Designed miniproteins, single chains, continued (2). Designs and how they scored, part 72

Each design is a single chain, and the fold is of that chain. pLDDT is the mean over its residues in the fold that is shown.

## One batch from the design tools (miniprotein)

Design m6637
Fold by ESMFold2-Fast:
Structure m6637 (fold): chain A 70 residues (1-70)
Amino acid sequence: DVVGRGQQVLQRGQDILQQARDQGSSQETINMAQKSIDNARRAVDTGSQRDMDRGQSGVHGAELRIRNEQ
Protein backbone atom coordinates (compact mmCIF):
# COMPACT_ATOMS: atom_id res chain seq x y z
CA ASP A 1 0.00 0.00 0.00
CA VAL A 2 1.91 3.00 -1.36
CA VAL A 3 -0.44 5.54 0.26
CA GLY A 4 -0.08 4.02 3.74
CA ARG A 5 3.70 3.76 3.43
CA GLY A 6 3.85 7.30 2.02
CA GLN A 7 1.96 8.63 5.03
CA GLN A 8 4.45 6.91 7.36
CA VAL A 9 7.41 8.39 5.44
CA LEU A 10 5.69 11.80 5.46
CA GLN A 11 5.25 11.69 9.24
CA ARG A 12 8.85 10.54 9.82
CA GLY A 13 10.07 13.31 7.50
CA GLN A 14 8.11 15.88 9.50
CA ASP A 15 9.59 14.52 12.77
CA ILE A 16 13.12 14.72 11.31
CA LEU A 17 12.51 18.26 10.06
CA GLN A 18 11.38 19.30 13.55
CA GLN A 19 14.43 17.62 15.11
CA ALA A 20 16.74 19.42 12.66
CA ARG A 21 15.16 22.79 13.52
CA ASP A 22 15.23 22.13 17.28
CA GLN A 23 18.88 21.01 17.08
CA GLY A 24 19.93 24.06 15.02
CA SER A 25 21.06 21.92 12.09
CA SER A 26 22.42 23.48 8.89
CA GLN A 27 20.13 24.94 6.23
CA GLU A 28 21.29 22.12 3.91
CA THR A 29 20.02 19.50 6.38
CA ILE A 30 16.71 21.37 6.82
CA ASN A 31 16.33 21.63 3.02
CA MET A 32 16.99 17.88 2.64
CA ALA A 33 14.31 17.07 5.23
CA GLN A 34 11.85 19.44 3.53
CA LYS A 35 12.52 17.88 0.11
CA SER A 36 11.91 14.39 1.55
CA ILE A 37 8.54 15.60 2.91
CA ASP A 38 7.64 17.03 -0.52
CA ASN A 39 8.50 13.70 -2.20
CA ALA A 40 6.52 11.68 0.38
CA ARG A 41 3.51 13.99 -0.06
CA ARG A 42 3.63 13.44 -3.84
CA ALA A 43 3.81 9.68 -3.24
CA VAL A 44 0.65 9.83 -1.09
CA ASP A 45 -1.17 12.02 -3.65
CA THR A 46 -0.13 10.08 -6.79
CA GLY A 47 0.75 6.57 -5.56
CA SER A 48 4.22 6.97 -7.09
CA GLN A 49 6.69 4.33 -5.88
CA ARG A 50 9.56 6.47 -7.22
CA ASP A 51 8.50 9.48 -5.13
CA MET A 52 8.11 7.12 -2.15
CA ASP A 53 11.66 5.80 -2.59
CA ARG A 54 13.02 9.36 -2.97
CA GLY A 55 11.17 10.52 0.13
CA GLN A 56 12.45 7.59 2.18
CA SER A 57 16.04 8.08 0.95
CA GLY A 58 15.81 11.80 1.73
CA VAL A 59 14.67 11.09 5.31
CA HIS A 60 17.62 8.71 5.79
CA GLY A 61 20.00 11.32 4.35
CA ALA A 62 18.64 14.02 6.67
CA GLU A 63 18.99 11.67 9.68
CA LEU A 64 22.64 11.02 8.80
CA ARG A 65 23.34 14.75 8.36
CA ILE A 66 21.73 15.54 11.75
CA ARG A 67 23.98 12.91 13.36
CA ASN A 68 27.11 14.22 11.60
CA GLU A 69 26.37 17.83 12.66
CA GLN A 70 26.45 16.88 16.34
Scores: mean pLDDT 80

Design m6638
Fold by ESMFold2-Fast:
Structure m6638 (fold): chain A 56 residues (1-56)
Amino acid sequence: MKEELIENIKKTLDSLGLSDEEKQRVIEKALEAYEKNGLKEATKVLNDFITEIKTS
């Protein structure tokens, strides 16, 4: 796994005050996207999640 990607995701999710369970789910989804479609898709998944949290 890309440690830099994981660290950036964790830091972002920590700033949003998410639970450990929610953080794990987002990390898993971003890593799946990274594995299949690279960094751009992983970033899109993260941004879409952040948008959903802010809209909620």
Scores: mean pLDDT 75

Design m6639
Fold by ESMFold2-Fast:
Order: structure tokens, then C-alpha cells, then sequence
Structure m6639 (fold): chain A 57 residues (1-57)
């Protein structure tokens, strides 16, 4: 998996906001889901998770 794709997914989650970020994570959107999955690595999952948490605040 390319780092560029992972970052793109993170940026999408950040810009979309809490509702869209959460939906994208659950939706079949591969770019966003991949960033939130452990298969890419714990760091990516943590970053994506922080985005969701930040939006929930």
C-alpha cells in the first residue's frame, strides 16, 4: 500500500468532519477504510482514530 494513498485517506477523513469520517470508515470506501485498519499498521490506525476522536469533540 502506497503512503500517498494512506495520507489521502487521512486528509479526506479530516476535511470531511466527524460524521463523514465515521461513515467513510464504515462505508466500502477502500482509501478511508485502509487508513483505519490495522493491516496498514498501528500508527496509521491511531492517526485515523485521533481524527475521529478530534471530530467527536
Amino acid sequence: MDEAEIKAAEEVAKKYGPELAARRAQSPDPATRVALNEELGPEIVKDARKIIEELEK
Scores: mean pLDDT 52

Design m6640
Fold by ESMFold2-Fast:
Structure m6640 (fold): chain A 68 residues (1-68)
Amino acid sequence: MLTEEEKERIREAVLESLLAMGDITPEQAAAIRAGAPLPADFERFYEAALKSYEHTKQGLAEERAAAA
């Protein structure tokens, strides 16, 4: 349902949030952006964020289709 571009944007948003909260270091964020895998705990955060965004996107698309 989500495009690879949308997934990448969500991944960036998750990284920025974790950085702002101090849950990851700038070095870890740079490594992840360079292709390193997310730590297991943050991988779960990313998966939850993808699912939440996909549901929101589907809901908006259905509302647009239903709104006459």
Scores: mean pLDDT 72

Design m6641
Fold by ESMFold2-Fast:
Structure m6641 (fold): chain A 61 residues (1-61)
Amino acid sequence: SKEEFEKLLRELQQALADNDTAKVEELIKQIEELAKEGRIDPGLAKAAINAAKAVLEAQKK
């Protein structure tokens, strides 16, 4: 749902601010699952996942 996605986005932003890589990876997986189930917009989910993955890749030096 929209509310569920908004909560995940807030948690993702917080995890990124906290440099909590494990939490970011967990939230990416959760967003992917919800998009797969048709519970959130796949385009918005893809954008959020791509942004988070870019941060994770930058941290994996």
Scores: mean pLDDT 78

Design m6642
Fold by ESMFold2-Fast:
Structure m6642 (fold): chain A 73 residues (1-73)
Amino acid sequence: SLELEKEALEQRVEQDPDDALSLTRLGNIYEKLGKYEEAAEYYDRASEVLAKMGQNAEAEELRKKSEELRKLA
């Protein structure tokens, strides 16, 4: 279930706040739930982590997605 997956991912990012994959997955889940502001926050956090890792192209894609979702919120 999305609820169980969400809880597991929230626990993971609490233990490892720099887990870009889990942050991105949480963004995907909140987006599917229609919670666009929360989804954008997770995409922003994942983008920041990816940028710090030098993965600038992936970071920019998530930043753009976050900006687009905020327009819907």
Scores: mean pLDDT 87

Design m6643
Fold by ESMFold2-Fast:
Structure m6643 (fold): chain A 65 residues (1-65)
Amino acid sequence: MELELERRREEIEKEIEEALELMELAVEAIEIANEKKLDFEKRMEIFEELRRERERRRREEEERR
């Protein structure tokens, strides 16, 4: 009786361990993806600011005739 329960417990523990390893790899991949995404978003924010500044300067020059 106990031997069959121990074997089933070992199989479940192994499946949990494999699932945890996969989850750790997934979390690491998500962290890398988020880091790359944040860099891209920061760059886009700077480009948007530069575009607004350029549009504002062009508008001011047109008004200063």
Scores: mean pLDDT 73

Design m6644
Fold by ESMFold2-Fast:
Structure m6644 (fold): chain A 101 residues (1-101)
Amino acid sequence: SAAARRARELAKRAVARAALAAQTGYDTSEEAAEEARKEAAEFARERARELETREEAELFLRLFRAYMDAAIAEAPPELAVYLAEVKRASEEAMREVIEEM
């Protein structure tokens, strides 16, 4: 389904960005963390809005959560914290879109 494909793509993007940040010197300042959360939330919100039904949006949220939980479990502690923050911000944005449907 479109929801499943998008959930996987969003989770893969989050993991890839976390890995790149670890390689290039991740900035852990509050300002950098806030920008990362805002970017993740905006991207998740736009992807959720592209879904035509509440059922597809709820499936997208459930699958994204599952993929992120799996990625967090496999990640080193520093990346796990980053992924957990991105997951939380993305889920909150998706829930807002679902509640408006």
Scores: mean pLDDT 75

Design m6645
Fold by ESMFold2-Fast:
Structure m6645 (fold): chain A 79 residues (1-79)
Amino acid sequence: MVEEAKKLLDEAKELAIRAAEALARGDLEEAKKLAEEAEEKFKKVLELYSKADEESQKEILEYWKKKEEEVAAKVKELE
């Protein structure tokens, strides 16, 4: 479960970065598609999180925060 959530967060991070890259080059259709795929991954993580115990929830949240920071750093580089 926690490992599955971490894997989904890794996949969501890659999709979010690719969406930002597509947006930076003006490819709005590709950016939208990739962003929607990332949203689906995040929705799955939320489902796993809601079923998790407190220890697993804490681990998932800490990993999610790290992935958000990594995406934000990449997006700033594209600005």
Scores: mean pLDDT 83

Design m6646
Fold by ESMFold2-Fast:
Structure m6646 (fold): chain A 56 residues (1-56)
Amino acid sequence: AREHLEAARAAGLAGDGEAGARHLLQSGVVDEKTAARVAAGGGSAAASAAHNLLSS
């Protein structure tokens, strides 16, 4: 899970919201609706979501 969350944050920081959302879904800690919202929000949304999950 942590490895996928770190990958999601890195993808988000690189501006790839789609890859970030995919890694969030692969982490098993978010549902499909959350991943879809992140993909629509772009890289900043993916980075923010992953950061929040890594800090919990």
Scores: mean pLDDT 79

Design m6647
Fold by ESMFold2-Fast:
Structure m6647 (fold): chain A 88 residues (1-88)
Amino acid sequence: APRVLVVGSREAAEEAARRLEAAGFEVVVAPSGAAAVARAAALAAEGVRVALLEPSAPEEVAAAARAAGMTVVVARAEEAAEAVAAAL
């Protein structure tokens, strides 16, 4: 299944992860932007191709995900599965 990095507040990231998993995606959750930046290159090497960010996410998180070769998708948790599917 396609693998997705989810970045956001704990509650929003867990909701997005549940929706993505229900849609057949494999999910890796980073609980903060700093954790996402630190892990982006390693996660891309493991086959993560898409990073889902909440609209309030810092620009450095999107920049780190793109530098790692990921497609960046910005969506609310409730739109996560539809937004990620459209990007793949």
Scores: mean pLDDT 81

Design m6648
Fold by ESMFold2-Fast:
Structure m6648 (fold): chain A 75 residues (1-75)
Amino acid sequence: GIDDLLAHLNELIDKGELELALSSARVVVNSTPLSEESRKKALEYLEKAEEYVKKGDKEGFRKSVEELLEVLRES
């Protein structure tokens, strides 16, 4: 479920595997059936997450991923 995914992504973030965590989040967004509005929001959070990966900002990345998963939780 979404909570299991969040736990997995947090483990990757804690290990500094931000690019791998980002790739995993992208796969989930691309494979999840979402409304157009929810997909747009998910993509905006992915763009923010990509920015934090480039900066090496683990906590900024974590926050963006958590916000992304809340969008996915609403289906």
Scores: mean pLDDT 83

Design m6649
Fold by ESMFold2-Fast:
Structure m6649 (fold): chain A 60 residues (1-60)
Amino acid sequence: SRADAMARYLTEVLGLPPEEARALAEKASQMSDEEAIELLVKAGIPREDAERVVESARQA
């Protein structure tokens, strides 16, 4: 799912704790791609990495 793909990238690539990554992924997966990027940036993730999180979910 979109949330699973985002959570996986957040944990495996960016090194976020699994619980925090899951919470962010669940929220971001319910938004548009643009809104999800802004949510992740607000959470402290660099914009370039936030864009890659969203891109990984488009493949799922």
Scores: mean pLDDT 83

Design m6650
Fold by ESMFold2-Fast:
Structure m6650 (fold): chain A 59 residues (1-59)
Amino acid sequence: SELEKKIEALKERIEGLKAIRDYLRAQHPDDPVAQRTIAELDEEIEKLKEEIEKLKNSL
């Protein structure tokens, strides 16, 4: 279904954001700009997780 495809796309986006976050933590641990970006990525990941749960409740 289209809804299931949207949920899978959101899951893939979350995994992509996690990969970027983990890269920044590994490569730039002492960079305050990287730490701010990590915080923003974590916030976006949580918002996407909430969106997935909202879509699942609509199914």
Scores: mean pLDDT 86

Design m6651
Fold by ESMFold2-Fast:
Structure m6651 (fold): chain A 84 residues (1-84)
Amino acid sequence: SEADIRRIEELLERIYEIAEPHMSPEQRAELEALRERLLAHVRAGDRAAAEATLDELYELGSGVLSEEERLEVARLVAEIRAIL
């Protein structure tokens, strides 16, 4: 639904706020590309592709985060997965 897409966008924005300060310009570009791919798959109703892209996004982000930030991002990713 449109409400589900808006909620996913809100959750992704929170992930970006946490991860962006720790990322190189190249990593930020990769994260933005993964975000756009994820949202495209969600809009297309391709749940399997959306889940795979979400996993790639989490793997990219987790390497640059503190333990506390990783736990918060994992929580946000779990909320997105529950909507998919």
Scores: mean pLDDT 85

Design m6652
Fold by ESMFold2-Fast:
Structure m6652 (fold): chain A 89 residues (1-89)
Amino acid sequence: SADDLILKGRQALAEGKYEEAVKYFEEAVKLDPNNARAYMLLGEAYLKLGEYEKAIEYFEKAVQIDPSNTGARRLLEEAKKKLEEKKKK
């Protein structure tokens, strides 16, 4: 189930296995395309990998599904800031 994939992804994220976390969360959003939490977690995994443009894409999707999620909005702004810092080097 999508919930089982989210649990596995969160475990991988906690263990610093960010590429594995991405795979679990990508499968979770494929099974449940309206799961804002799964998109937020996918964005967090990409943020940890330094893949800022992908992180922004998934945080924007999370905010689109659940505009009341202040956590997703804060992570979106963080990812945008990190992308700007990366482009200045």
Scores: mean pLDDT 86

Design m6653
Fold by ESMFold2-Fast:
Structure m6653 (fold): chain A 69 residues (1-69)
Amino acid sequence: SPVDYLEKAIEALKKGDYLKAVEYLRKAREVFPHEEIDRLIYEIVSQTVSKDELIARLKELIEKVRKEL
């Protein structure tokens, strides 16, 4: 499920494992392509956004994905 991958990305971010977070986001994108996933990957790699803001945006994306499933 794309939601399971997005939740695992949040767990990885909480642990400071940014490489694992990107891996889970790429897996989520394969199942459910969304522009916000590409943006989140970019912001994690470029380190332009705080961990707390990334987690908040991932939670919003999970709610959007749940409504479409």
Scores: mean pLDDT 85

Design m6654
Fold by ESMFold2-Fast:
Structure m6654 (fold): chain A 100 residues (1-100)
Amino acid sequence: MSEAEKLVNEGEEAFWRGEYDKAIELFEKAIKLDPNNATAWELLGRVYEFKGDYEKAAEAYRKAAEIYRQQGNDSLATQFEERAREAYRKAGKEEEAEKL
């Protein structure tokens, strides 16, 4: 297991404990080590969504979708494109939602 994977696991544990700021720090560290870790981007988006930071949630979901598409996982890519679009709408970013 890579250092990035360990940080993702610790971030997920922090998220389940309601330690949202700690979870964000751990996921951001994982992303710095491995920018193509789709799971880290997915979970980062979820934490931002729980905090009500919908624009940052949308950006993270969009990154997860791009990575899943590059990996040939079209089902997950489409799922996170839809999550990003919905998050942009909640943020009042209609034009950005339309670009997806």
Scores: mean pLDDT 85

Design m6655
Fold by ESMFold2-Fast:
Structure m6655 (fold): chain A 71 residues (1-71)
Amino acid sequence: MVGRKVRVLEGAEDLIGKEMTIVSEGEDGLVTLAGKFDGKTVVLIARRSEDGDLVLEDLETGERHRFEIVA
């Protein structure tokens, strides 16, 4: 899965519709996503959901980020 692109579906408004790259995959299905937007490097850790998307949920704020794996 490393090197695959994902599309931001939910989360930070300025990132929605943009692509990130899976740069590493962990043992528990956790994946590290990286992208560069307006000169800033963004790195997120997401997990695979039951729907096949990658998700990150902030337990403190309840904010959900969702990413679709692009073919």
Scores: mean pLDDT 74

Design m6656
Fold by ESMFold2-Fast:
Structure m6656 (fold): chain A 110 residues (1-110)
Amino acid sequence: LTEEQLEEIEIELDRMSAAAVAAHADPSATAEQIRTVIGTNTLRIIVLINFEIKDPELREKVIEIVTRAAEKAEKALLAMLAAGNRDPAEAQKILDAIREEALKEIKEAA
């Protein structure tokens, strides 16, 4: 994995995080809409990984890491929603921690 490829993945993970936090903070947004935002952004990242990473073993590992990060983000945001908590600062903090761990795992896999 090149530094350029890692930077592209980081940018897309940042976009997913920002979109998910914004969707979650919207008082009219449903759980399904939050899932859709995360799912759509995750699919976009997977498409990028499939295009950029030619090594099939590394590609599989990076897809697994991104998929787990997306699942953790969804679980966390839906748990907050179930508790009536739509605080964007708290959501951002949780998603930042998930994103940083995912990026660390991607760097270690490369």
Scores: mean pLDDT 89

Design m6657
Fold by ESMFold2-Fast:
Structure m6657 (fold): chain A 80 residues (1-80)
Amino acid sequence: STDDIYNKMIEVLKKLAKENPEYREVLEYFIDVIKRLQKQGKSVGEILGELIHLRSLLPGKDRPIGNKALNEIFKIVEEF
């Protein structure tokens, strides 16, 4: 189900935040965006678009973790 996709996205970002505590705030913000858009009934595609946009706004120091987060999310979407 779509909820299974969102739950897996949140789980992978929580894991990344534990593995990269210096980027926890950025990753938790991505989680909050996913939860907000899920609650609003947004599609997977709309959520992906918003996350891609957020990644583009990240300062250079946070760009690598943003790329890693998106890559893990894309892997989850491809499995469904």
Scores: mean pLDDT 86

Design m6658
Fold by ESMFold2-Fast:
Structure m6658 (fold): chain A 55 residues (1-55)
Amino acid sequence: AMTDAQRDAFEVALRQRTAEIVAEAKEKGLSPEELHRRLVAAVDELWAQHEAAAA
């Protein structure tokens, strides 16, 4: 079962990782398509970690 702590940890990790990716994209001038691809990969990875923690 998912705990409140696990949900909070996921949200914090997602927010921090998203901010880092966006900052890097702005600095390097990445295309919107590349930025979107990186964000999707990060979300998938965090979801897999969340699912494993809930099991």
Scores: mean pLDDT 77

Design m6659
Fold by ESMFold2-Fast:
Structure m6659 (fold): chain A 59 residues (1-59)
Amino acid sequence: ISSYFRRLSQYGQDLYDKGDIAGAQEAFKKLSEAKRLLEEGTPQSEVIKLIEEFLEELE
């Protein structure tokens, strides 16, 4: 799961660097939600799925 968190944080940084501040905030919010869900006992597979679905928006 650490690799998914890294990809999501990198995506947010890339958006910020492009000047898409709103998009960067959405990405960082998703990262925080994913971490919170994992801490709250959500299965790791569900958290990974949420990150993968969000990252597919990269296209």
Scores: mean pLDDT 75

Design m6660
Fold by ESMFold2-Fast:
Structure m6660 (fold): chain A 65 residues (1-65)
Amino acid sequence: ATPEQVESAIRAARELVEQGVKKAKEIAPDAEVTGEVTATDETVTATVTAGDLVKTRVLPASMFE
């Protein structure tokens, strides 16, 4: 993927993490909620953890403009 595609994927992943953290805190306000974004040159991974619940989404950078 191009650096521009990876940058776009990172922005999308950060938005997903922010939305996920906000929703998780609304659903489980007493749980420890964390958000993480990891990137390679081909994929960007967004992870939200709320207590024992983990949601991971993988974004192929090549799908971004």
Scores: mean pLDDT 78

Design m6661
Fold by ESMFold2-Fast:
Structure m6661 (fold): chain A 63 residues (1-63)
Amino acid sequence: MSAEEKVLAAAIALAQGDEETARELLAEVGPERAREALKRLHAEKAISDETAARLEEIIEGLE
């Protein structure tokens, strides 16, 4: 599963109220790669501005 596919799966998990699964998927990718994948998906309009903002907040919280 690519970084882009994992970030997209995280967006779907968030839409379903499953923030824990979203966080786990983003952690598997790592914060740097997750941000790059998120920027690509957002630029291609595959995810909304609202979803992109929520995913960025989760990525920022990764340690």
Scores: mean pLDDT 82

Design m6662
Fold by ESMFold2-Fast:
Structure m6662 (fold): chain A 83 residues (1-83)
Amino acid sequence: SEERLKRYEEEFEELKAKAEKALKEGKLEEAEKVLLELEELAGLVGIELGIERIIGDEEAAKKFEELLDKINEFIKELKEKLA
C-alpha cells in the first residue's frame, strides 16, 4: 500500500541520517549496526516488491523497486566507507 511504502521511505531516511552521523562522529560500531538495520529493511522492501509483482500491481511494484534500489545503493556506499 502507499502508506506502507511511505513508512519504509521514512525509515530509510532515518537510518541514512543515523549512518551519516555515526560516520561523522567516528562511531564505526554504530555505523555497522545501522548497516545491519538497512540490510533488514532492504529484505522487507524486497518481500513487498515480490508480493506486488505476484498480484500484478505494476505501479506499486515499480515504487518498491525504486526504493529497494536506493536502499541497496546506500548499503553499497556505506560498506565502501566502512572498509
Scores: mean pLDDT 88

Design m6663
Fold by ESMFold2-Fast:
Structure m6663 (fold): chain A 70 residues (1-70)
Amino acid sequence: SEEFDRDVWEALGLILLGIHKSEAPRLPKEEFVKLLKEDTERFAQRLRDAGYEEVAENLEKEAKKLIEEI
């Protein structure tokens, strides 16, 4: 079984929260998308540095899907 570091699970959780919050805009959509892109790039790089390439790829895929939906 694959176990992930706490940081990896928190990164995934933040992205899921970001998806939910996109339906209740407290920020302009453009700004929210920009922040989501920056956070995604940063977390993906951290995941790769930690050796979690597949998790990084999945993260990027989910972020792209979210951006295309909004």
Scores: mean pLDDT 67

Design m6664
Fold by ESMFold2-Fast:
Parts: structure tokens; C-alpha cells; sequence
Structure m6664 (fold): chain A 59 residues (1-59)
């Protein structure tokens, strides 16, 4: 759920809802999680720590 995702990644509920939408849409997958996390970090949407935790969810 977005609430569990927010707690695990240390992000806001709004950010977690956006991440969940990407997962549900098939845009964020286990195969591309590292690349997507790097892109979101470069865009200033995730910190280094949050980007690593996002990849860990798919491991």
C-alpha cells in the first residue's frame, strides 16, 4: 500500500502514491527499478538513500 511504501522508503504519502501508480502502470518493474531510481534521484525527487531503498523493494 502507499502507506507501507512511504514508511519503508522514508518518503511522503503523496510521493508513495506516485511511486505506487508507476508500479501499477508497469512503468516501474524489478528489471528497471535501478534505472528508474537513478532517474528520480537525478530529477531531485528522491535522495540517495530513498533511491537505494526503492531498488531493495524489488530484491
Amino acid sequence: SPEELAEKLGITLEQAEAVQRLIDAGVLTPENARRVAATLKAAGLLTDEQAEKLVEIFE
Scores: mean pLDDT 78

Design m6665
Fold by ESMFold2-Fast:
Structure m6665 (fold): chain A 72 residues (1-72)
Amino acid sequence: MKAGEIEVSTAKEDDPSRGIKKGDKIYTMKIPEGVNPSEVLGRLVGYAEKQGLEVVNVHIGTDSVKVYARPK
């Protein structure tokens, strides 16, 4: 995965503690060098909402950001 690219996957299992359900869309992006993780998060949230999805969970990691989303 190149920096700045969005990887699309789906949740494999339910995670009730985080509000995640099997089949939720997962949008992942590597944090480019020198970029604030909050800017990456904003881009992923905007992408999910543009697809008509509701963001249900967010994970900001050390090198990547994940947004979990499902239809409203």
Scores: mean pLDDT 79

Design m6666
Fold by ESMFold2-Fast:
Formats: sequence, structure tokens, C-alpha cells
Structure m6666 (fold): chain A 103 residues (1-103)
Amino acid sequence: SPLDEIEKLYEEAKKRIETASLEDIVPLVRETVDRVLKLMEEVAKTPEQQRALEGLRAAADRQLAHIESLVAEGKPLEEIKDAALNLLDTIYAGAKRIVEIEK
């Protein structure tokens, strides 16, 4: 199911962030965001779901840009990981909401 796949991606990404080096964080969160959004494109059939997906995409873009700025500024790894985990939470919550609209 879409929800089971999203939960799997979310938990795997969180675990990978815990052990990630600096250079791995942005590629990892970008890959996770792209995979979840692609799954949501298949799920989003109604105008309400499509608007929710557009909102999620915009929110993810903003949070990813923030993470990239933290990396560029040389912020502590802990702060960058915290921002990455916040992005994963945003993606999971948004994707779950889109799936719930289908019910």
C-alpha cells in the first residue's frame, strides 16, 4: 500500500540520517523527497489531493533549500541532521494526509 511504502521510506531515511556524514545528508533527503513525491503523484487523483501534493512539494523545496544553506554556511552536523529530520517529518505527514484524503 502507499502508506506502508511511505512509512518504510521514512523509517529507512531516519536511520540513514543517524549515521550519515555531511556529504551524504543532502543527497539522501533529496532522494527520499523525490521517491515519496513520485509515489504521491500516483495517489493524487482528486483536485484536493493535487493541491495537497503541490503544497507538500513547495514545503519540501523550502526545507531542502534551508538544509543546503546550513551546509554552505558550515553549520554543525547536528543542526544539519535536525533540519533533515524535520524535512522527513514534513514529507511523511504530508504524504499521509494525501493518502487519507483518498479514503
Scores: mean pLDDT 87

Design m6667
Fold by ESMFold2-Fast:
Structure m6667 (fold): chain A 55 residues (1-55)
Amino acid sequence: MIKLPPGLTLQEIAKKFNVDEIGITRRNGLSGGHVLKEGDIVKVRDIGKSFDVEV
């Protein structure tokens, strides 16, 4: 599991990992502008990429 600091948005995570923003937002049921809080888990699923991010 990859750990990131709180305060990042889903859009910033998509950019950081070079994944489709629409795919990451749709997979997690959140908007691209959603600000992540400590303890949040984000599912990243894209072609060749499948991992979870913990905030």
Scores: mean pLDDT 75

Design m6668
Fold by ESMFold2-Fast:
Structure m6668 (fold): chain A 68 residues (1-68)
Amino acid sequence: MGGSEAARLVVSGALAGKRVVVRTEDGGEIEATASNPAGVTAAALRAIGHGEGEIEVEVDGERRVFRG
């Protein structure tokens, strides 16, 4: 369930013109901005598809952690 909420935050943050960064437990980072739709799609899919552990979503420096 946390992946769906994380993906919503990614999309809403990017559409608001904010800088969004998704971080995975394996140290992966995906940056999403409104000027890069491919990055937004990749970040949202990573958030939904993260089956184990924690995913972090940062919107303009404000960090939230979701568990799947």
Scores: mean pLDDT 74

Design m6669
Fold by ESMFold2-Fast:
Structure m6669 (fold): chain A 76 residues (1-76)
Amino acid sequence: PLTPEQRENLAKALNRAAKHAMDLGDKAGLSQDEIDRAIQAAADTVLAMARSGETDVDKLTEAGIAQAEKVIAEAA
């Protein structure tokens, strides 16, 4: 199980990546389903990095944002 610090960092990273995906997807004119796919892709990336031992909220956030941006660019 994750430590309280790891859970807090993970939650912050997931929230930041999801917000970025929502804002970017809305501006790109994507459907809610397309935005939801970008959010899910970001979440999957962040969770995989956290499981591998990454605890830095900024690194987790950057990876999530990068994956969301890739999915949004492919949908647009």
Scores: mean pLDDT 84

Design m6670
Fold by ESMFold2-Fast:
Structure m6670 (fold): chain A 81 residues (1-81)
Amino acid sequence: SEEDEKWIEELEKRVDELEKQFDAATSPEQLRELLYQAVLLLIEATIGLKYSKDPELQKRYQELIDRLNALADRIEAALGE
């Protein structure tokens, strides 16, 4: 639906913003906050994937999950975790 497309578009924008914030992060405190935000977005994307019946939306949610997992791994590596 149009509402579902707007939901995923907003989630994609939030992931784009989080990736930009990671590139600009200079402190462990900023990195921990970004990791927390990445986990929250991962929960939202996982719920979206679980309840979506649209194959195109399922693909977009999976792409977001993959991006968020990659971002979380990068943040954890930067933290020395």
Scores: mean pLDDT 87

Design m6671
Fold by ESMFold2-Fast:
Structure m6671 (fold): chain A 63 residues (1-63)
Amino acid sequence: SEEVLEKIEKERKKNPHMSIADILRKLNLPISPTDVMIEKLLRTASPAMQEEIAKRRAEIAAG
């Protein structure tokens, strides 16, 4: 969700005093702050780390 991360970053730049949770609410995005952190990690992570993050995500989704 690179598009989602770009929207969040743009909104943060426009409203630097807002928390990530408040920005997500303002944009009416059906994602948690944790999902935003995971997407950021995936964007900067090595392929091995991306695979590990995907595995952890699958564990959370399976619960």
Scores: mean pLDDT 66

Design m6672
Fold by ESMFold2-Fast:
Structure m6672 (fold): chain A 96 residues (1-96)
Amino acid sequence: AEEAAREAERTAEGAAETAERARGPAGVAAAGVAAVGAAAGTYIAKRKGGEEAGKEGAEAAERGAERAEERARGPDGELAARYARRGAEAAKEMAE
């Protein structure tokens, strides 16, 4: 539970940093990979730690999307933030 919360917080910070620093196709692709990772991470957390762990993962993905939207710079950063939002939506579905 505590380790999952730490990983979730690092994922949230990673999403925000990716949106802030995204430049060109590689940066946007990294955001897409991170979004898939958020959903997959939530699914794995739910399977290992149960419903509470899944909820924690989904909440972390949501925080990541919010931070990414706040810190996004330029068109590539905005696109990266949109990937973070989609990842958070997928994570919420995995938690339910």
Scores: mean pLDDT 74

Design m6673
Fold by ESMFold2-Fast:
Structure m6673 (fold): chain A 65 residues (1-65)
Amino acid sequence: AGRKALVKNVADVPLPVSDTVVFHPGEVVEAVIEEILDENTVKLRFLDTGETAILPKSLVEVTEL
């Protein structure tokens, strides 16, 4: 079980979550932190879509709820 978080794309570029889902610049979404893979990489499950993505911490702001 992961923790709920608010995740913001701070990269100023669209981040592909899947073939059909894009995480837009400045967008804030609810996600579950499934795994912290290392100091620079996080695995997130997006609550609205159910999609899982591995994203660089430098490109997203994660605020645990």
Scores: mean pLDDT 79

Design m6674
Fold by ESMFold2-Fast:
Structure m6674 (fold): chain A 63 residues (1-63)
Amino acid sequence: GAAFEAAKAAARARLQGLADAVLAADPSATVRLEEVDEDTLRLTITVGDETRVFELDVSLLLE
């Protein structure tokens, strides 16, 4: 529904903001924001030899 799509768009914008902040702090970092499925967004951040993966289930934002 419209509320879910709005929540997903907001979540994506927030994760993109985090990715932009990481790149501003360390331009050598690599970031990847992807939709794993219809309910799940994944942000992958690599800095040097360290990789962190954040997954967000958008359905949880509607609680």
Scores: mean pLDDT 78

